# Ledger of designs, part 55: designed miniproteins, single chains, continued (4)

Each design is a single chain, and the fold is of that chain. pLDDT is the mean over its residues in the fold that is shown.

## One batch from the design tools (miniprotein)

Design m14007
Fold by ESMFold2-Fast:
Structure m14007 (fold): chain A 92 residues (1-92)
Amino acid sequence: MDEEARRAVETAVATLEALGYEELARLLRRAGELALRAGRGELARKLAEAVLHLLSQGKREEALELVERVVRLLEEGRWEEAEELVEEALEL
């Protein structure tokens, strides 16, 4: 699962970089690293999916806000709140 989660984050980051979304790519990479380091590979995978899902709908600002909030929650060790935020974004 960790390898699959890492590949999902790497693929999403590469896609964002190719589209010129450098800030979003940087934040997603950081969020993925923090989640993976904490053993939260499924959270990292779902976050990558949520970002790509929001972008597919033209919701770039919402994607950026989501990743910024997730990074903050992960830096504070608030894993459950980060997971809830990502699940809410997947429903949008």
Scores: mean pLDDT 85

Design m14008
Fold by ESMFold2-Fast:
Structure m14008 (fold): chain A 71 residues (1-71)
Amino acid sequence: SSEPTAEERAAAREAAEELLERMKKEFEEGASKERLVSLGVAAMLLAALAEDKELYRRIKEELDEMLEKLE
């Protein structure tokens, strides 16, 4: 099985949290929709790898809200 180790899950969670904060900062700096989607999708994939459903949900909600504001 290609399931991640506990160490890999912890690292993925930290990386997901860092990308979420980066996405928020870049949104404030006027980043494009494409850039925000790239950061958000990467963060969500890392949260999924970490098996952190709450973090995945938070990232998705933040991305959806940001994209709504940029319509």
Scores: mean pLDDT 86

Design m14009
Fold by ESMFold2-Fast:
Formats: sequence, structure tokens, C-alpha cells
Structure m14009 (fold): chain A 90 residues (1-90)
Amino acid sequence: KSKLMREMADTLIELVEKLRKVSEEMKKVAEELEELAGKFLEALENNDFDKAEEYLKKIEKLVEENEEKLTEEQRGLARRTLELLRKLLE
């Protein structure tokens, strides 16, 4: 009993640590993505298509570098978001 409970506790601690690291890292990625998206939209509003393209490339790179950390649903949403941003630049 004690050995099984300890193994369960160790597994739970590992899961919590992984979820905490993913949560903290994904929060930072989300904040950076929000900032870059804001700058991209502001550049479009100002008809600065060169800056808009730079910010889009930074957004694409950020998503690509973090794709493995995303759930399948989040990955689909990220791809859809990038498609919409590219369409706005057209």
C-alpha cells in the first residue's frame, strides 16, 4: 500500500511540475503572441505593410518553435490564426 501511494504521489508531482512548466511557458508564449499580433494589426492600420510582414514572420516563428508544446486543438487554432493574418496582409 505505502509503495503504491508513494509511486502515485511521485507521478502526481511530476505531472504538476510538467503542467506548471507548460502553463508558465505557454503563458509567456501567449503574451508574446498577443503583443506581436497587436503590433501587426497596428502596422496594418497605419498602412505599414513592411512592418506588418516583419511581425507576421515573428508570429510564424514563435508558433513553429512552440508547435510541439501545443495540444492538437491549440495547434489547429494557431494554424487558422496564421492563415487569417496572412489573408489580412494580402
Scores: mean pLDDT 69

Design m14010
Fold by ESMFold2-Fast:
Parts: C-alpha cells; structure tokens; sequence
Structure m14010 (fold): chain A 65 residues (1-65)
C-alpha cells in the first residue's frame, strides 16, 4: 500500500541506511516519489500562472487611468 511504502521511505531517511525493499515495495515507493514530483511541478506552474494573472490585472487597472 502507499501508506506502507511511505512508512518504509521514512524509516530509510530516519535511519540513514538502505532499507532492504522487495521489488514490489521499491516499485510502489518509486510511484509515490514520481507522484510527489508531479504535484510539486503543478504547484510551481500554478504559482507562475498566479503571478502572470496579477501582472495582467495591474496592467488593466493602469490602462483605465
């Protein structure tokens, strides 16, 4: 499960030593890492879009004067 895979990753980070993962556990841990990276990328893109939107609104407000 994702919860079990996350627990194993946390143990590995906390202990500072490689945890012997089964091939199935390693595959699940990789999928979770890939999903976290995708979420991070989406957040970054959302923040960039918000900044661009704020700039366009500022330009529209200045254009009305």
Amino acid sequence: SEEEARALVREGIASGKPVPLSPEQAAVAKEIADKLNEIGDKIDKGLEAERAGKEEEARKLMGKI
Scores: mean pLDDT 64

Design m14011
Fold by ESMFold2-Fast:
Structure m14011 (fold): chain A 110 residues (1-110)
Amino acid sequence: DLVQRGNQGDSQAWYQLGQQYYSQSNYDQAIFYYQQAISLDPNNSQAYNNLGQAYYYQGNYDDAISYYQKAISLDPNNPQAWQNLGDVYDNQGNNDLSQQYNDRAVQLSS
C-alpha cells in the first residue's frame, strides 16, 4: 500500500502515487502526491519537473514555470526541465525565451 508506505516516511511511495495519477491524467491527485514526495525529499529534481508538467497540463503555466525553475536549480544538467521551460514559453508566444531554453536543452543533450 503506497499510501501506508508514504505515511511511514517513504518519499518514493508518494512519488510513485503521483506518477500513477499523472498517467491517468488525474493532475489534481498527481500534484497532491508529488507535493507529499517533495515534503519528505526536497532535493528530488525529477519530482519538481513532474509537478511542473502536471501544472502545465492543467494550463497553469505560472506554477509550471516555477517548478521547472526549481528542478533546474537542483539539477541544471537535466535537459528535460530546460526543454519543458522552452515549451511553456513557446505556448505563451515568447519565442526569445523559448529558443534560449531549448538551445540549453540541446547543449546538455549533445
Scores: mean pLDDT 88

Design m14012
Fold by ESMFold2-Fast:
Structure m14012 (fold): chain A 90 residues (1-90)
Amino acid sequence: SSNIEKLPKEEAEKKIKELEKLLEKDPDDVIAKLELAKYYIDIKDFEKAVEVLKELKEKYPDDESVQLQIKALEEELSTHPEAKSALEKL
């Protein structure tokens, strides 16, 4: 179902594909990776969201801005009980 504060699932999936293509050209685009993780959470692809966040957490441990955004997305993931198994496996 579409929500006023979120993109419809179809549009979120389109944005994910656009971000994946962008990251093929620039794999270190932190902003694109954070957006990708956010859209994965929105479509409930929690395994891919956790994978992206782990990569960012390991690559940018000293970037306070990136770490704060990762923490916010991890807190959003923790509100989804279905995300727990993904968090434990990745």
Scores: mean pLDDT 78

Design m14013
Fold by ESMFold2-Fast:
Structure m14013 (fold): chain A 77 residues (1-77)
Amino acid sequence: MKKRVEEIIAETSKRVTELVNGIIEAGKLSPEVKKAIGEAIGEMSEAAGKAWEDPSLAEELEKVGEEAIKRLEEVLK
């Protein structure tokens, strides 16, 4: 059960890192964007901690990760 949570965390972290690097390379790293990145990482970290203690929350963690990724993708538009 924890393996699924680990896999979600690993995949989400990889996708977020790729998007953040893309934002930096595109020169879109404004103070507002930095705040949005920090908030998205904070929300994912909190959801990951909850799912680590209660693996039934793995679906909620996946949704939080997808919403964070969607917000970062909007910055790259």
Scores: mean pLDDT 80

Design m14014
Fold by ESMFold2-Fast:
Structure m14014 (fold): chain A 94 residues (1-94)
Amino acid sequence: SAKEEILKIWREFAERVRKIASPEVIEVLERGEKEVLELLEQGASPEALIAKVQESLGEVYAAARKTLTPEQVAALEKLIRETSERLHDIYEKV
């Protein structure tokens, strides 16, 4: 389902972020995961889940800019771009 694919995309993003993350970035990441899971349990639409994941990507990026090295931020920017493209592909299908 679209919702399962969105959750898979989030989990893959989260796993990769954890490899470069500061404690502050991990805290923001885990908050985003909770919010995505809560929306999923409430029966939110795929569009609403995509919007929440994209909001969480932005919050992770904001935290990373304050705490990570320029090289780690560049790696995260690439990962966010790739993740956003995958979410956009699902959005076009729903």
Scores: mean pLDDT 85

Design m14015
Fold by ESMFold2-Fast:
Structure m14015 (fold): chain A 78 residues (1-78)
Amino acid sequence: SSKPKRLTITFEDGTNLNNALEQIYSLFGSDPHFLGSSVDPDKNTATVDFAAGTDVDAVVQRLSQIPGVKSVEVTDAE
């Protein structure tokens, strides 16, 4: 994709969001396309930002392996 991507992860109720964030950084912290991640405890969500040219399908598959992930939504970030 020619655009940066934002992935929004929705977690199951009761998921430890700090543990989920640590796992995201463990999976992607060495990826040069990884721009950062943050959690929103009020919504039980996390956002994960990637640079243009990222293999989004591979990222979605890896994020979906994190315990407590309910859904992953992909949007263009500009």
Scores: mean pLDDT 85

Design m14016
Fold by ESMFold2-Fast:
Structure m14016 (fold): chain A 56 residues (1-56)
Amino acid sequence: SEELAEQIALEAAEKYPDDPFKAMVEARKKLQELGFSDETIRRAAILAGLKALELR
């Protein structure tokens, strides 16, 4: 679900605060392992990066 993808993105941001690239990579890896679409992965990775920047 999209809600699960967003949750994974937020968890990645919390794991790597102030490191948007690592947050994006973590979210992308988790979602690829779970079989999400490329479009969903792209949107969630962007969310993770933006959220990591906000957590500074």
Scores: mean pLDDT 82

Design m14017
Fold by ESMFold2-Fast:
Structure m14017 (fold): chain A 107 residues (1-107)
Amino acid sequence: SLAEEVVRRVDALWAELGARLAAARSPDEAYTAFGDFVARLAALREEAERAGLEVEMEITFTGELTRTAEGVTRLRERIRMRVRVVDRATGAVAETERELEFEAEEP
């Protein structure tokens, strides 16, 4: 269904975000990856809504900022995403929930 196709594309964007965060060498690179992800997710939502689908998206961020004895600032963040897509014409419903954690350090 179109709803399932949209959810597969959301899962692909999430996997790409995870890979980019794992490759990030700085907080700035990590935040750029998040910004790109959010922009692409918003574009996908608009595309789905133009196709007559109903889309609910929730992204939750839980972060901890600490300073080490060496004066290094460390950010640990947990991101949760829930996306639900409903096709009212067919009654099809597709949903995905994903969670990841990442860590970034600033000297």
Scores: mean pLDDT 84

Design m14018
Fold by ESMFold2-Fast:
Structure m14018 (fold): chain A 72 residues (1-72)
Amino acid sequence: ALAEAEALFREALEAKAAGDYETAKRLLEEAYALLLAAAEEIARQAGVSAETVREALRRELAAGLAELEALA
C-alpha cells in the first residue's frame, strides 16, 4: 500500500514536470486515497492517532491540488 502510494507520487511528479496537470491531479488523488486507507497503520507506526494522520493527509492533498490548479 505505501509502496504503491510512493509509485503514484513519483508518476504524479513526472506528469507535473511534463505539464500534464490533469494526470498529475488524478495520480495525486489516487496516492492519497491509498494513504488514507492505510491511515490506521501509519498512525500505529508513527505513534499518533489515526485521525491526526487523516487530517494531515487531507490538508496535504488539498494543498497539492491547489498548487496544480494554480500551475494549470
Scores: mean pLDDT 81

Design m14019
Fold by ESMFold2-Fast:
Structure m14019 (fold): chain A 66 residues (1-66)
Amino acid sequence: SEESLEEAEKMKERLKEYPELAEGGEKLLEEVKKAIEKSEEKGKLETESAKALGDHGIEGVELKKK
């Protein structure tokens, strides 16, 4: 869970190199971090929450490409 939050922080660092993307990218990353933090406090759904966000992105892209 904490490792997932650290990955989000690394992505924010990368987005600093692209100011135009930073605003949109940081908003998305902050939403992801908030979802993970809520799950982490309970310690029950943190992994499922992070995976669900990942699966949602993958499924959305694949459905549109089909």
Scores: mean pLDDT 58

Design m14020
Fold by ESMFold2-Fast:
Structure m14020 (fold): chain A 77 residues (1-77)
Amino acid sequence: AREAVELAKEGLEAAKKGDIPSAIGQILRIIGLELSTKDLTEKQRKAIDYAKKAGMYALRGDFEKAEELLKKAEELI
């Protein structure tokens, strides 16, 4: 869960710099982490979901919503 939040932070910073390939890479890493990790708690699943959504909003250029979702993810870890 913490790793997914850190990946989302890196993705947001990459998107802010216009480095879209790196931002996409970080989102794919979050998805890979979600798919490969077994026995996630409901709280951990919600944190990863918020981190993933934050990355998607960052790719859309909605940095305010991305940062809001990142804060929600951080509150769950």
Scores: mean pLDDT 77

Design m14021
Fold by ESMFold2-Fast:
Structure m14021 (fold): chain A 84 residues (1-84)
Amino acid sequence: PSEEELDEEVRVALWIIRLHLAVKSGDAEGVRRVADEIVAEAPTLSPEARQELVDAFRGHAERARKMGLEDVSRILEEAAERLA
């Protein structure tokens, strides 16, 4: 992979890790911050990277819902729709 491709893969991986940690801690403000950052950067991302992030948002929204974190789930679902 090129430097550009590696940068994108690293950025996506770090965002997914940050989302996972924020959801696990029930940090709705942290989830919104990471989601807003990802959506703002969406135009610079490949379609593959955007789809991976949409899938991550939807997966974490489901996790949040099972944990009773309704605000977190809503933020993640809204981000998935904005990114798709």
Scores: mean pLDDT 83

Design m14022
Fold by ESMFold2-Fast:
Structure m14022 (fold): chain A 62 residues (1-62)
Amino acid sequence: MEKKLQEVQERFFKLMSEAKTRDAQLELNVLLSKAIEALKKGDFEEAEKYIEEGEELVKKEK
């Protein structure tokens, strides 16, 4: 799907808005960069893995 990049970016931006700590926001930015790189390689499963890691990161926040 050609919209995968936009979808991934929107999901990460949502996670960043939900992040309560600066450390979580920084890590989400790193994961977003890795997810975009995976999408450029056509590796949608790898990109989704990074989104899942971001979701777990936000859930770990106090």
Scores: mean pLDDT 78

Design m14023
Fold by ESMFold2-Fast:
Structure m14023 (fold): chain A 83 residues (1-83)
Amino acid sequence: MEELIKEAQEALPEKPELAEYLAKAQYYIDQGKYEEAVEYLEKAVALDPSYATAWAALAQAYKKLGKEEEAAKWEAKGREAAA
């Protein structure tokens, strides 16, 4: 995980906190830990609501948790943020 955070921060040096949250979310998704991934993705969209990839990942994580209504809600929020 620490190496993923370092690589993400090197790719987004101007937004190291956003990069850290995205790296942690990706790590948990890869481990099948979608509840933890959702926590970090929510922090990522709070920091930069224009980062469309984070909204899509949030919706997908909720679908993996079997929470289709929540997934639809976050998908709609992401669409509004990208408008």
Scores: mean pLDDT 76

Design m14024
Fold by ESMFold2-Fast:
Structure m14024 (fold): chain A 72 residues (1-72)
Amino acid sequence: MMESELAKEALELTKKGAQALSEGNYEEALELADKGIELAEKALKEDPNNIEAGIALGLAGIVRGVAKLGLS
């Protein structure tokens, strides 16, 4: 059974993405959010009941959306 390792890493990447947004680094925020989404999706595939992975996916999606708007 997978122990939230991917979910925790997805959250860390998402937090780094949010920090990059605060600094105006939209390209970096987008890259970090994309990686966070990939890891969160892998965690949810292995454990669909992983709340931490669900939160990471949602937050990374928001960071990604804001970063794309900043790049527009």
Scores: mean pLDDT 82

Design m14025
Fold by ESMFold2-Fast:
Structure m14025 (fold): chain A 55 residues (1-55)
Amino acid sequence: SEKEEKIKKIEEWKKKNIELLKKRLENGEISEEEYEEEIKNIEEIAKDLIEKVEK
């Protein structure tokens, strides 16, 4: 299904970006607070994109 493929790509995008944020946190490039805020933003974007695909 095209919808399933789009959702999978969104989940992969989310996973990749969270992994990059974790590396930035581990390297001291961002604070724990910034990490939490950026994770929330990524999760919200992914949720919005999945919702649009399911319509």
Scores: mean pLDDT 84

Design m14026
Fold by ESMFold2-Fast:
Structure m14026 (fold): chain A 56 residues (1-56)
Amino acid sequence: VLEEIRAAIAAGDAARLSELAREAGVDALDEAGAATALRALDAAGREALARTIAEA
């Protein structure tokens, strides 16, 4: 799952990122939240987000 999350982040795919978060049990990250995170987070923040979702 971590690889798929990293791919979604690299592509800037907020819809796919929110889908993967929901599948992992992270219901708080909807598509709008994912889009905001992708715009606001630097590379380190994006990696931390990916690991948080994968570890859920």
Scores: mean pLDDT 78

Design m14027
Fold by ESMFold2-Fast:
Structure m14027 (fold): chain A 95 residues (1-95)
Amino acid sequence: DLRAELERLIAEFAADVRARLAAAEAQDGEPGAAALFYELMNSDNDVDNPLQRIRNLIILRTDQGESLEKIIERVNEMMEKENISYQELIDYLTK
């Protein structure tokens, strides 16, 4: 079930984002939220790539404290809008 696998991967990715934010904030000199926002605004990020925009959405909404259910809803909306398959997003998130 690709949908169930994707929802599991989104949950794991959101958990990893929360863990990285906590770890980065514990590191002297660089807050986790600032580091992630710098990554999202970095010119090395291709914002025209819809897969990267979905990844960035998960990061941003997790940082903002949005629920996993709402994050999954937003991801599904972007996948429908951008015509992205479950397999494409799974492959992108697992690389």
Scores: mean pLDDT 72

Design m14028
Fold by ESMFold2-Fast:
Structure m14028 (fold): chain A 59 residues (1-59)
Amino acid sequence: MSPGAQQALDLAKELAEQRGLDFNKLSLDELLRLIEEALGQKPSGDQIRAAKQYVEQNK
């Protein structure tokens, strides 16, 4: 995974924790929205792919 994709996931995880959300139980759409909020911009294709892989591994 690229450093930028990992950083986006880490920031989204911190934001989820602050909001009382279970990061490991988020749907793909919820995770992508959380990444967008954490970054303040739409996620890149690499970040979207990383989010998809994360959700698939935690289903």
Scores: mean pLDDT 78

Design m14029
Fold by ESMFold2-Fast:
Structure m14029 (fold): chain A 57 residues (1-57)
Amino acid sequence: MSKEEIKAIIEKALGTDDVVIDSFASGANRVVAQGTIKGQPVIIVVDKATGEVKVYY
């Protein structure tokens, strides 16, 4: 997945365009991204098969 695709999935899942991705690592089954959502530092995990988004600190 590209950075643009990851950002689009997160924005759609959360209903906000205030998402900044600073770095990400793409694995076989998931993407782990570090960034901010509405200025809050987060770790974001996207499932590549389902598009499920989980937000962690």
Scores: mean pLDDT 78

Design m14030
Fold by ESMFold2-Fast:
Structure m14030 (fold): chain A 90 residues (1-90)
Amino acid sequence: MVEALRRAKAEAEALAAAGLLSPEEAARIVELLDKAIAAYEAGDLEAAEEYAREALRLAREAMRAAVERLGEERVLAIADEVAARLAAAA
């Protein structure tokens, strides 16, 4: 769980650097993921799940907004490049 949440945080930061998330969207997603990690480490699995679900919801809304702004093909191309970069850095 914690490793997956830390990976999601890195993905949000990379998507912001690539222009798919605004700095404000990325900061909010990272804040929720940090809260999910803290709750998980404290043993509050219910709170960790709630924060992780909210982060995922915001990420999905941000991706829908990016598709509306840039078009689906461009968003998919950027997302694939981010995924490849993160895989190479692992």
Scores: mean pLDDT 81

Design m14031
Fold by ESMFold2-Fast:
Structure m14031 (fold): chain A 60 residues (1-60)
Amino acid sequence: GSSGSLMSARMALETAKELGDEEGIEYARKGIEYAYQGNGVLASDYANKAFKENERKAAK
């Protein structure tokens, strides 16, 4: 099912919240939204975008 994409998006959201990454939070929220709609492709895409923003925010 969609549980893998949803889990990835949720993990990205938790990390984004810890980092104060507003753009990462928005991407992760979209990933969760698409996962609930059954769109695993877009859910994974937005989760990956959130992870990339989290990496950018964490880089110091």
Scores: mean pLDDT 82

Design m14032
Fold by ESMFold2-Fast:
Structure m14032 (fold): chain A 58 residues (1-58)
Amino acid sequence: VAEAARKGIEEGENAILRLYLEGKISAEEAQALGRVLNENRDASPEERARAVEKEYKR
């Protein structure tokens, strides 16, 4: 897989970490989002990023 795809996967986890560090989500929410990423690890990086954004979106 291209390095760009690998970076997309990492961006999902970094997005969760960033939200947690900014105090925008709780530790429980961060764990739930991390689980969603882990369950969707076989999905494309784009689908993974979308799933994370959907879970967080207001």
Scores: mean pLDDT 62

Design m14033
Fold by ESMFold2-Fast:
Structure m14033 (fold): chain A 56 residues (1-56)
Amino acid sequence: SHIEELVEKALAGVRELLKESKEAAQIAADMAVKELEKIDPEAARRFREEAERLLE
């Protein structure tokens, strides 16, 4: 679905930023959660959980 594609793209962005800066990756993840919350709160929750695992 379109929402699943958005979540996957956001996660890919976090993964790429994490290679350079954990701080930048965290900021990007926080912004993505805010944007996804406006569209689909459940997708935002799933994204947040996966991003938190990447950033641990």
Scores: mean pLDDT 83

Design m14034
Fold by ESMFold2-Fast:
Structure m14034 (fold): chain A 60 residues (1-60)
Amino acid sequence: MPEVSTSYLKKVVEELAKMRNLSEEEIKKLLSLSKSEQIKWLADEFGASQADIERALASL
């Protein structure tokens, strides 16, 4: 979905990374990645496709 909000993506990545007990440095590195790379990381973490993650974020 083309309507993935960068602010929502950043929030979801940050919250999930915190739940995974990643360090602040690792979280900062994730948040510095491109939008596509952050979506890919979320897809891998949820065991979902990138399209499913994009659709979920667009619905928010």
Scores: mean pLDDT 75

Design m14035
Fold by ESMFold2-Fast:
Structure m14035 (fold): chain A 57 residues (1-57)
Amino acid sequence: MSAEEAKKRAEAAKEAAEFLKSEKGKRYAQIGVEAGKKGDAEKAMEYTKKAGEELGT
């Protein structure tokens, strides 16, 4: 997965976490978005997965 794709997935996870009012989900998704912006695809993917797990998806 590219850093751009990981960033988009992290952004989607952040929106889902915001909608579901999950503080941990929002925190993990925020880290994923920030990592994606810095070009760190691996970290962005890792925290996007953590956000998804926290949201039950």
Scores: mean pLDDT 75

Design m14036
Fold by ESMFold2-Fast:
Structure m14036 (fold): chain A 99 residues (1-99)
Amino acid sequence: MKSPLEIAREAVREIARLLHELRQKAKGDPALQAGIDRLTELVQEAIDAINAGDLERAKEVFRRILEELDALKGQASPEQQALLDRIREVVRKALEALD
């Protein structure tokens, strides 16, 4: 089985990949771009926590990512919403695996 830090690292890698894909589909949408920028900063905070070995901080940041995803849900197209839902599922599964 993977260590908790490896689970968290794989989750942030997948979240970053999905955010990159979402950014490509958010061209011309300033509100969604602003939300993606906030999510990108939270992903960096999670990476910093993981690199410091601080799992509790990483879990706290993952919960903040879920809150930001919920805030963006009402502003996204169906295609963008599908990517937001995929990011949400990655974060949710990581949090369940880390508890």
Scores: mean pLDDT 84

Design m14037
Fold by ESMFold2-Fast:
Structure m14037 (fold): chain A 62 residues (1-62)
Amino acid sequence: DIVALIDALQEAYKAGDEKKVAALAEELAKKLGLSPEAIRAAIEEVGADEAAEKLKKIASLL
């Protein structure tokens, strides 16, 4: 579930689908107990691929 959301967010970001990125970041933030801004900052800091790997590790600890 969470992994599928992370994968969808990664693909939406790479596709430049801003509306889908916003919706998926909000849903993922609710599930991880983070803010959508924190998720977007992670993607901007390390890129979509590395951010997805880190988010998957966080999800595995929940």
Scores: mean pLDDT 79

Design m14038
Fold by ESMFold2-Fast:
Structure m14038 (fold): chain A 74 residues (1-74)
Amino acid sequence: NAKVEAEKKLAEGRQALKAGDYDTAIKLFEEAVKLYEKETDKPTLALGHLAVAYDAAGNTEKADQLFAEAERKA
């Protein structure tokens, strides 16, 4: 079940983000976005988490792009 896998990636990504491992968090959230995109469910939540991870990593331009994408898909 891709949705269950996506939820697992979101949980792992959040743990990496709390640990300050932004590169791992970005990778896990990117995987979650891809899993949600393959299903009927909107990737909006995963895109929001990915944006937060990029912002925390100091990539504010990419974060802004992802927040805008999440708003469009909401």
Scores: mean pLDDT 79

Design m14039
Fold by ESMFold2-Fast:
Structure m14039 (fold): chain A 119 residues (1-119)
Amino acid sequence: SLELVESGGGTFKEGSSARLSSQISGPVENILEVGWWREKPGEPLRFVASISADGSKTRYAEEVKGRFTISMDKAKKTVYLDMRDLKKEDTAVYYDVAIVEEDGVIRVIFGEGVQLTVV
């Protein structure tokens, strides 16, 4: 019932900035938390950042603290990941991930992923 569609990927220069976006389709009121996870070649899926449904709490992986900022625009039903000082190590597929509650059941919903390449 809720879907996530990521955009803003592509090829970026080392040291530049990028913004990933995720458009939420469905009831945002069911969202408890949204975040970004990434998968690098040959590595497991790893946490990047999260934001609570009310926007009051954010969490970041240690390697992205001070460089990445997560935010949410509830009116536009959009989650953003603002990335600065891009490194070649940031090359990955990025997934928006929502933790939702529907009829007393907690569900985890993944977007399809968006490729970010740093050259």
Scores: mean pLDDT 88

Design m14040
Fold by ESMFold2-Fast:
Structure m14040 (fold): chain A 84 residues (1-84)
Amino acid sequence: SQEAQQIVSNLLSNDANEREEGLEKLATASEETALEALDKLEAQGDKGKEALKNALEQSSEELREKVLTTSDSVRERLAKLLEE
């Protein structure tokens, strides 16, 4: 979807504000769209994983909690993506 592509594009940005927007969109997206975005980030390999990790680490605790608590499926995919 276009929304999933926008989330991925934002999270891969060199701009911290765009990465935060990407994380906000991920947190508020439907489960289907969020999982699609995470699939696309996984397809980017280490670059996608690092971008997601950096966005989460640089975000507010409130935003990080929102991302991690929105859906069990999204949380499980995030955990798998961020595993070593």
Scores: mean pLDDT 82

Design m14041
Fold by ESMFold2-Fast:
Structure m14041 (fold): chain A 80 residues (1-80)
Amino acid sequence: KALGLSEEEVKKRKEELEELLNIKTIEEAKEMAKKGKETKDASMLIISGEKLLQLSKSEEEKKLGEEYIKLGLELLKEEA
């Protein structure tokens, strides 16, 4: 029900969100987080960061997840 964007862009966004929800590995979470950081997509950063925290096996990976979540939250504040 999004308006103001092309239908193609809306479909692409839905596919990206489904991909984010289906992240099963740390590698996938890191790749999605990098993409979110590059595109400044707060939702992608937050979801990817949460997945990193869930899947993390090391302190370094846990810190990365926390940093991506913080970055996403900061982007939301800047847009507000």
Scores: mean pLDDT 73

Design m14042
Fold by ESMFold2-Fast:
Structure m14042 (fold): chain A 74 residues (1-74)
Amino acid sequence: SALEQGEEYEKLGEKALKAGDNKTAAEYYREAARHYGAAGLGAKAAELLSKAYEAEGDKSGAAHARKVAEELAA
């Protein structure tokens, strides 16, 4: 399912981040966000996009995505 694929890619992103592979972590987090979005989990998708931006060093993109996640979770 889209939810299960989102969870799998999120775990792969966390593993890549812990290994110091920030580029691969960002790619997995973006893929997780796409699948969570397809599952109707918009707040979770925005949270994963924020993590992708953080892994890439894009602080402004991360802050914006966090704000979107908070608005969708309200």
Scores: mean pLDDT 87

Design m14043
Fold by ESMFold2-Fast:
Structure m14043 (fold): chain A 85 residues (1-85)
Amino acid sequence: MPKVEVKVEGNELTVIIEGESEEDAKTAAEALALSLLDSGVAESAEIEVEGNKATVKIKMKSKELAEQVAESMKNGPGIFEVTVK
């Protein structure tokens, strides 16, 4: 199962996605970044991929939105393990 770790620090979200391959991690990271930018809750998103891990750094428009998105990720479909710190 792919693993997802979410860290909230002020208005910044750091999401680490560990996939089965570099392509899987990159695809998941790009989908997440695009979703948050398209919904208008994020100001910017940066993606770094190293092996089967993708790190997505997202600058949210507010601290409240960052916390809401992190909580939503916990309550999403149970297709991967999500840890919030």
Scores: mean pLDDT 75

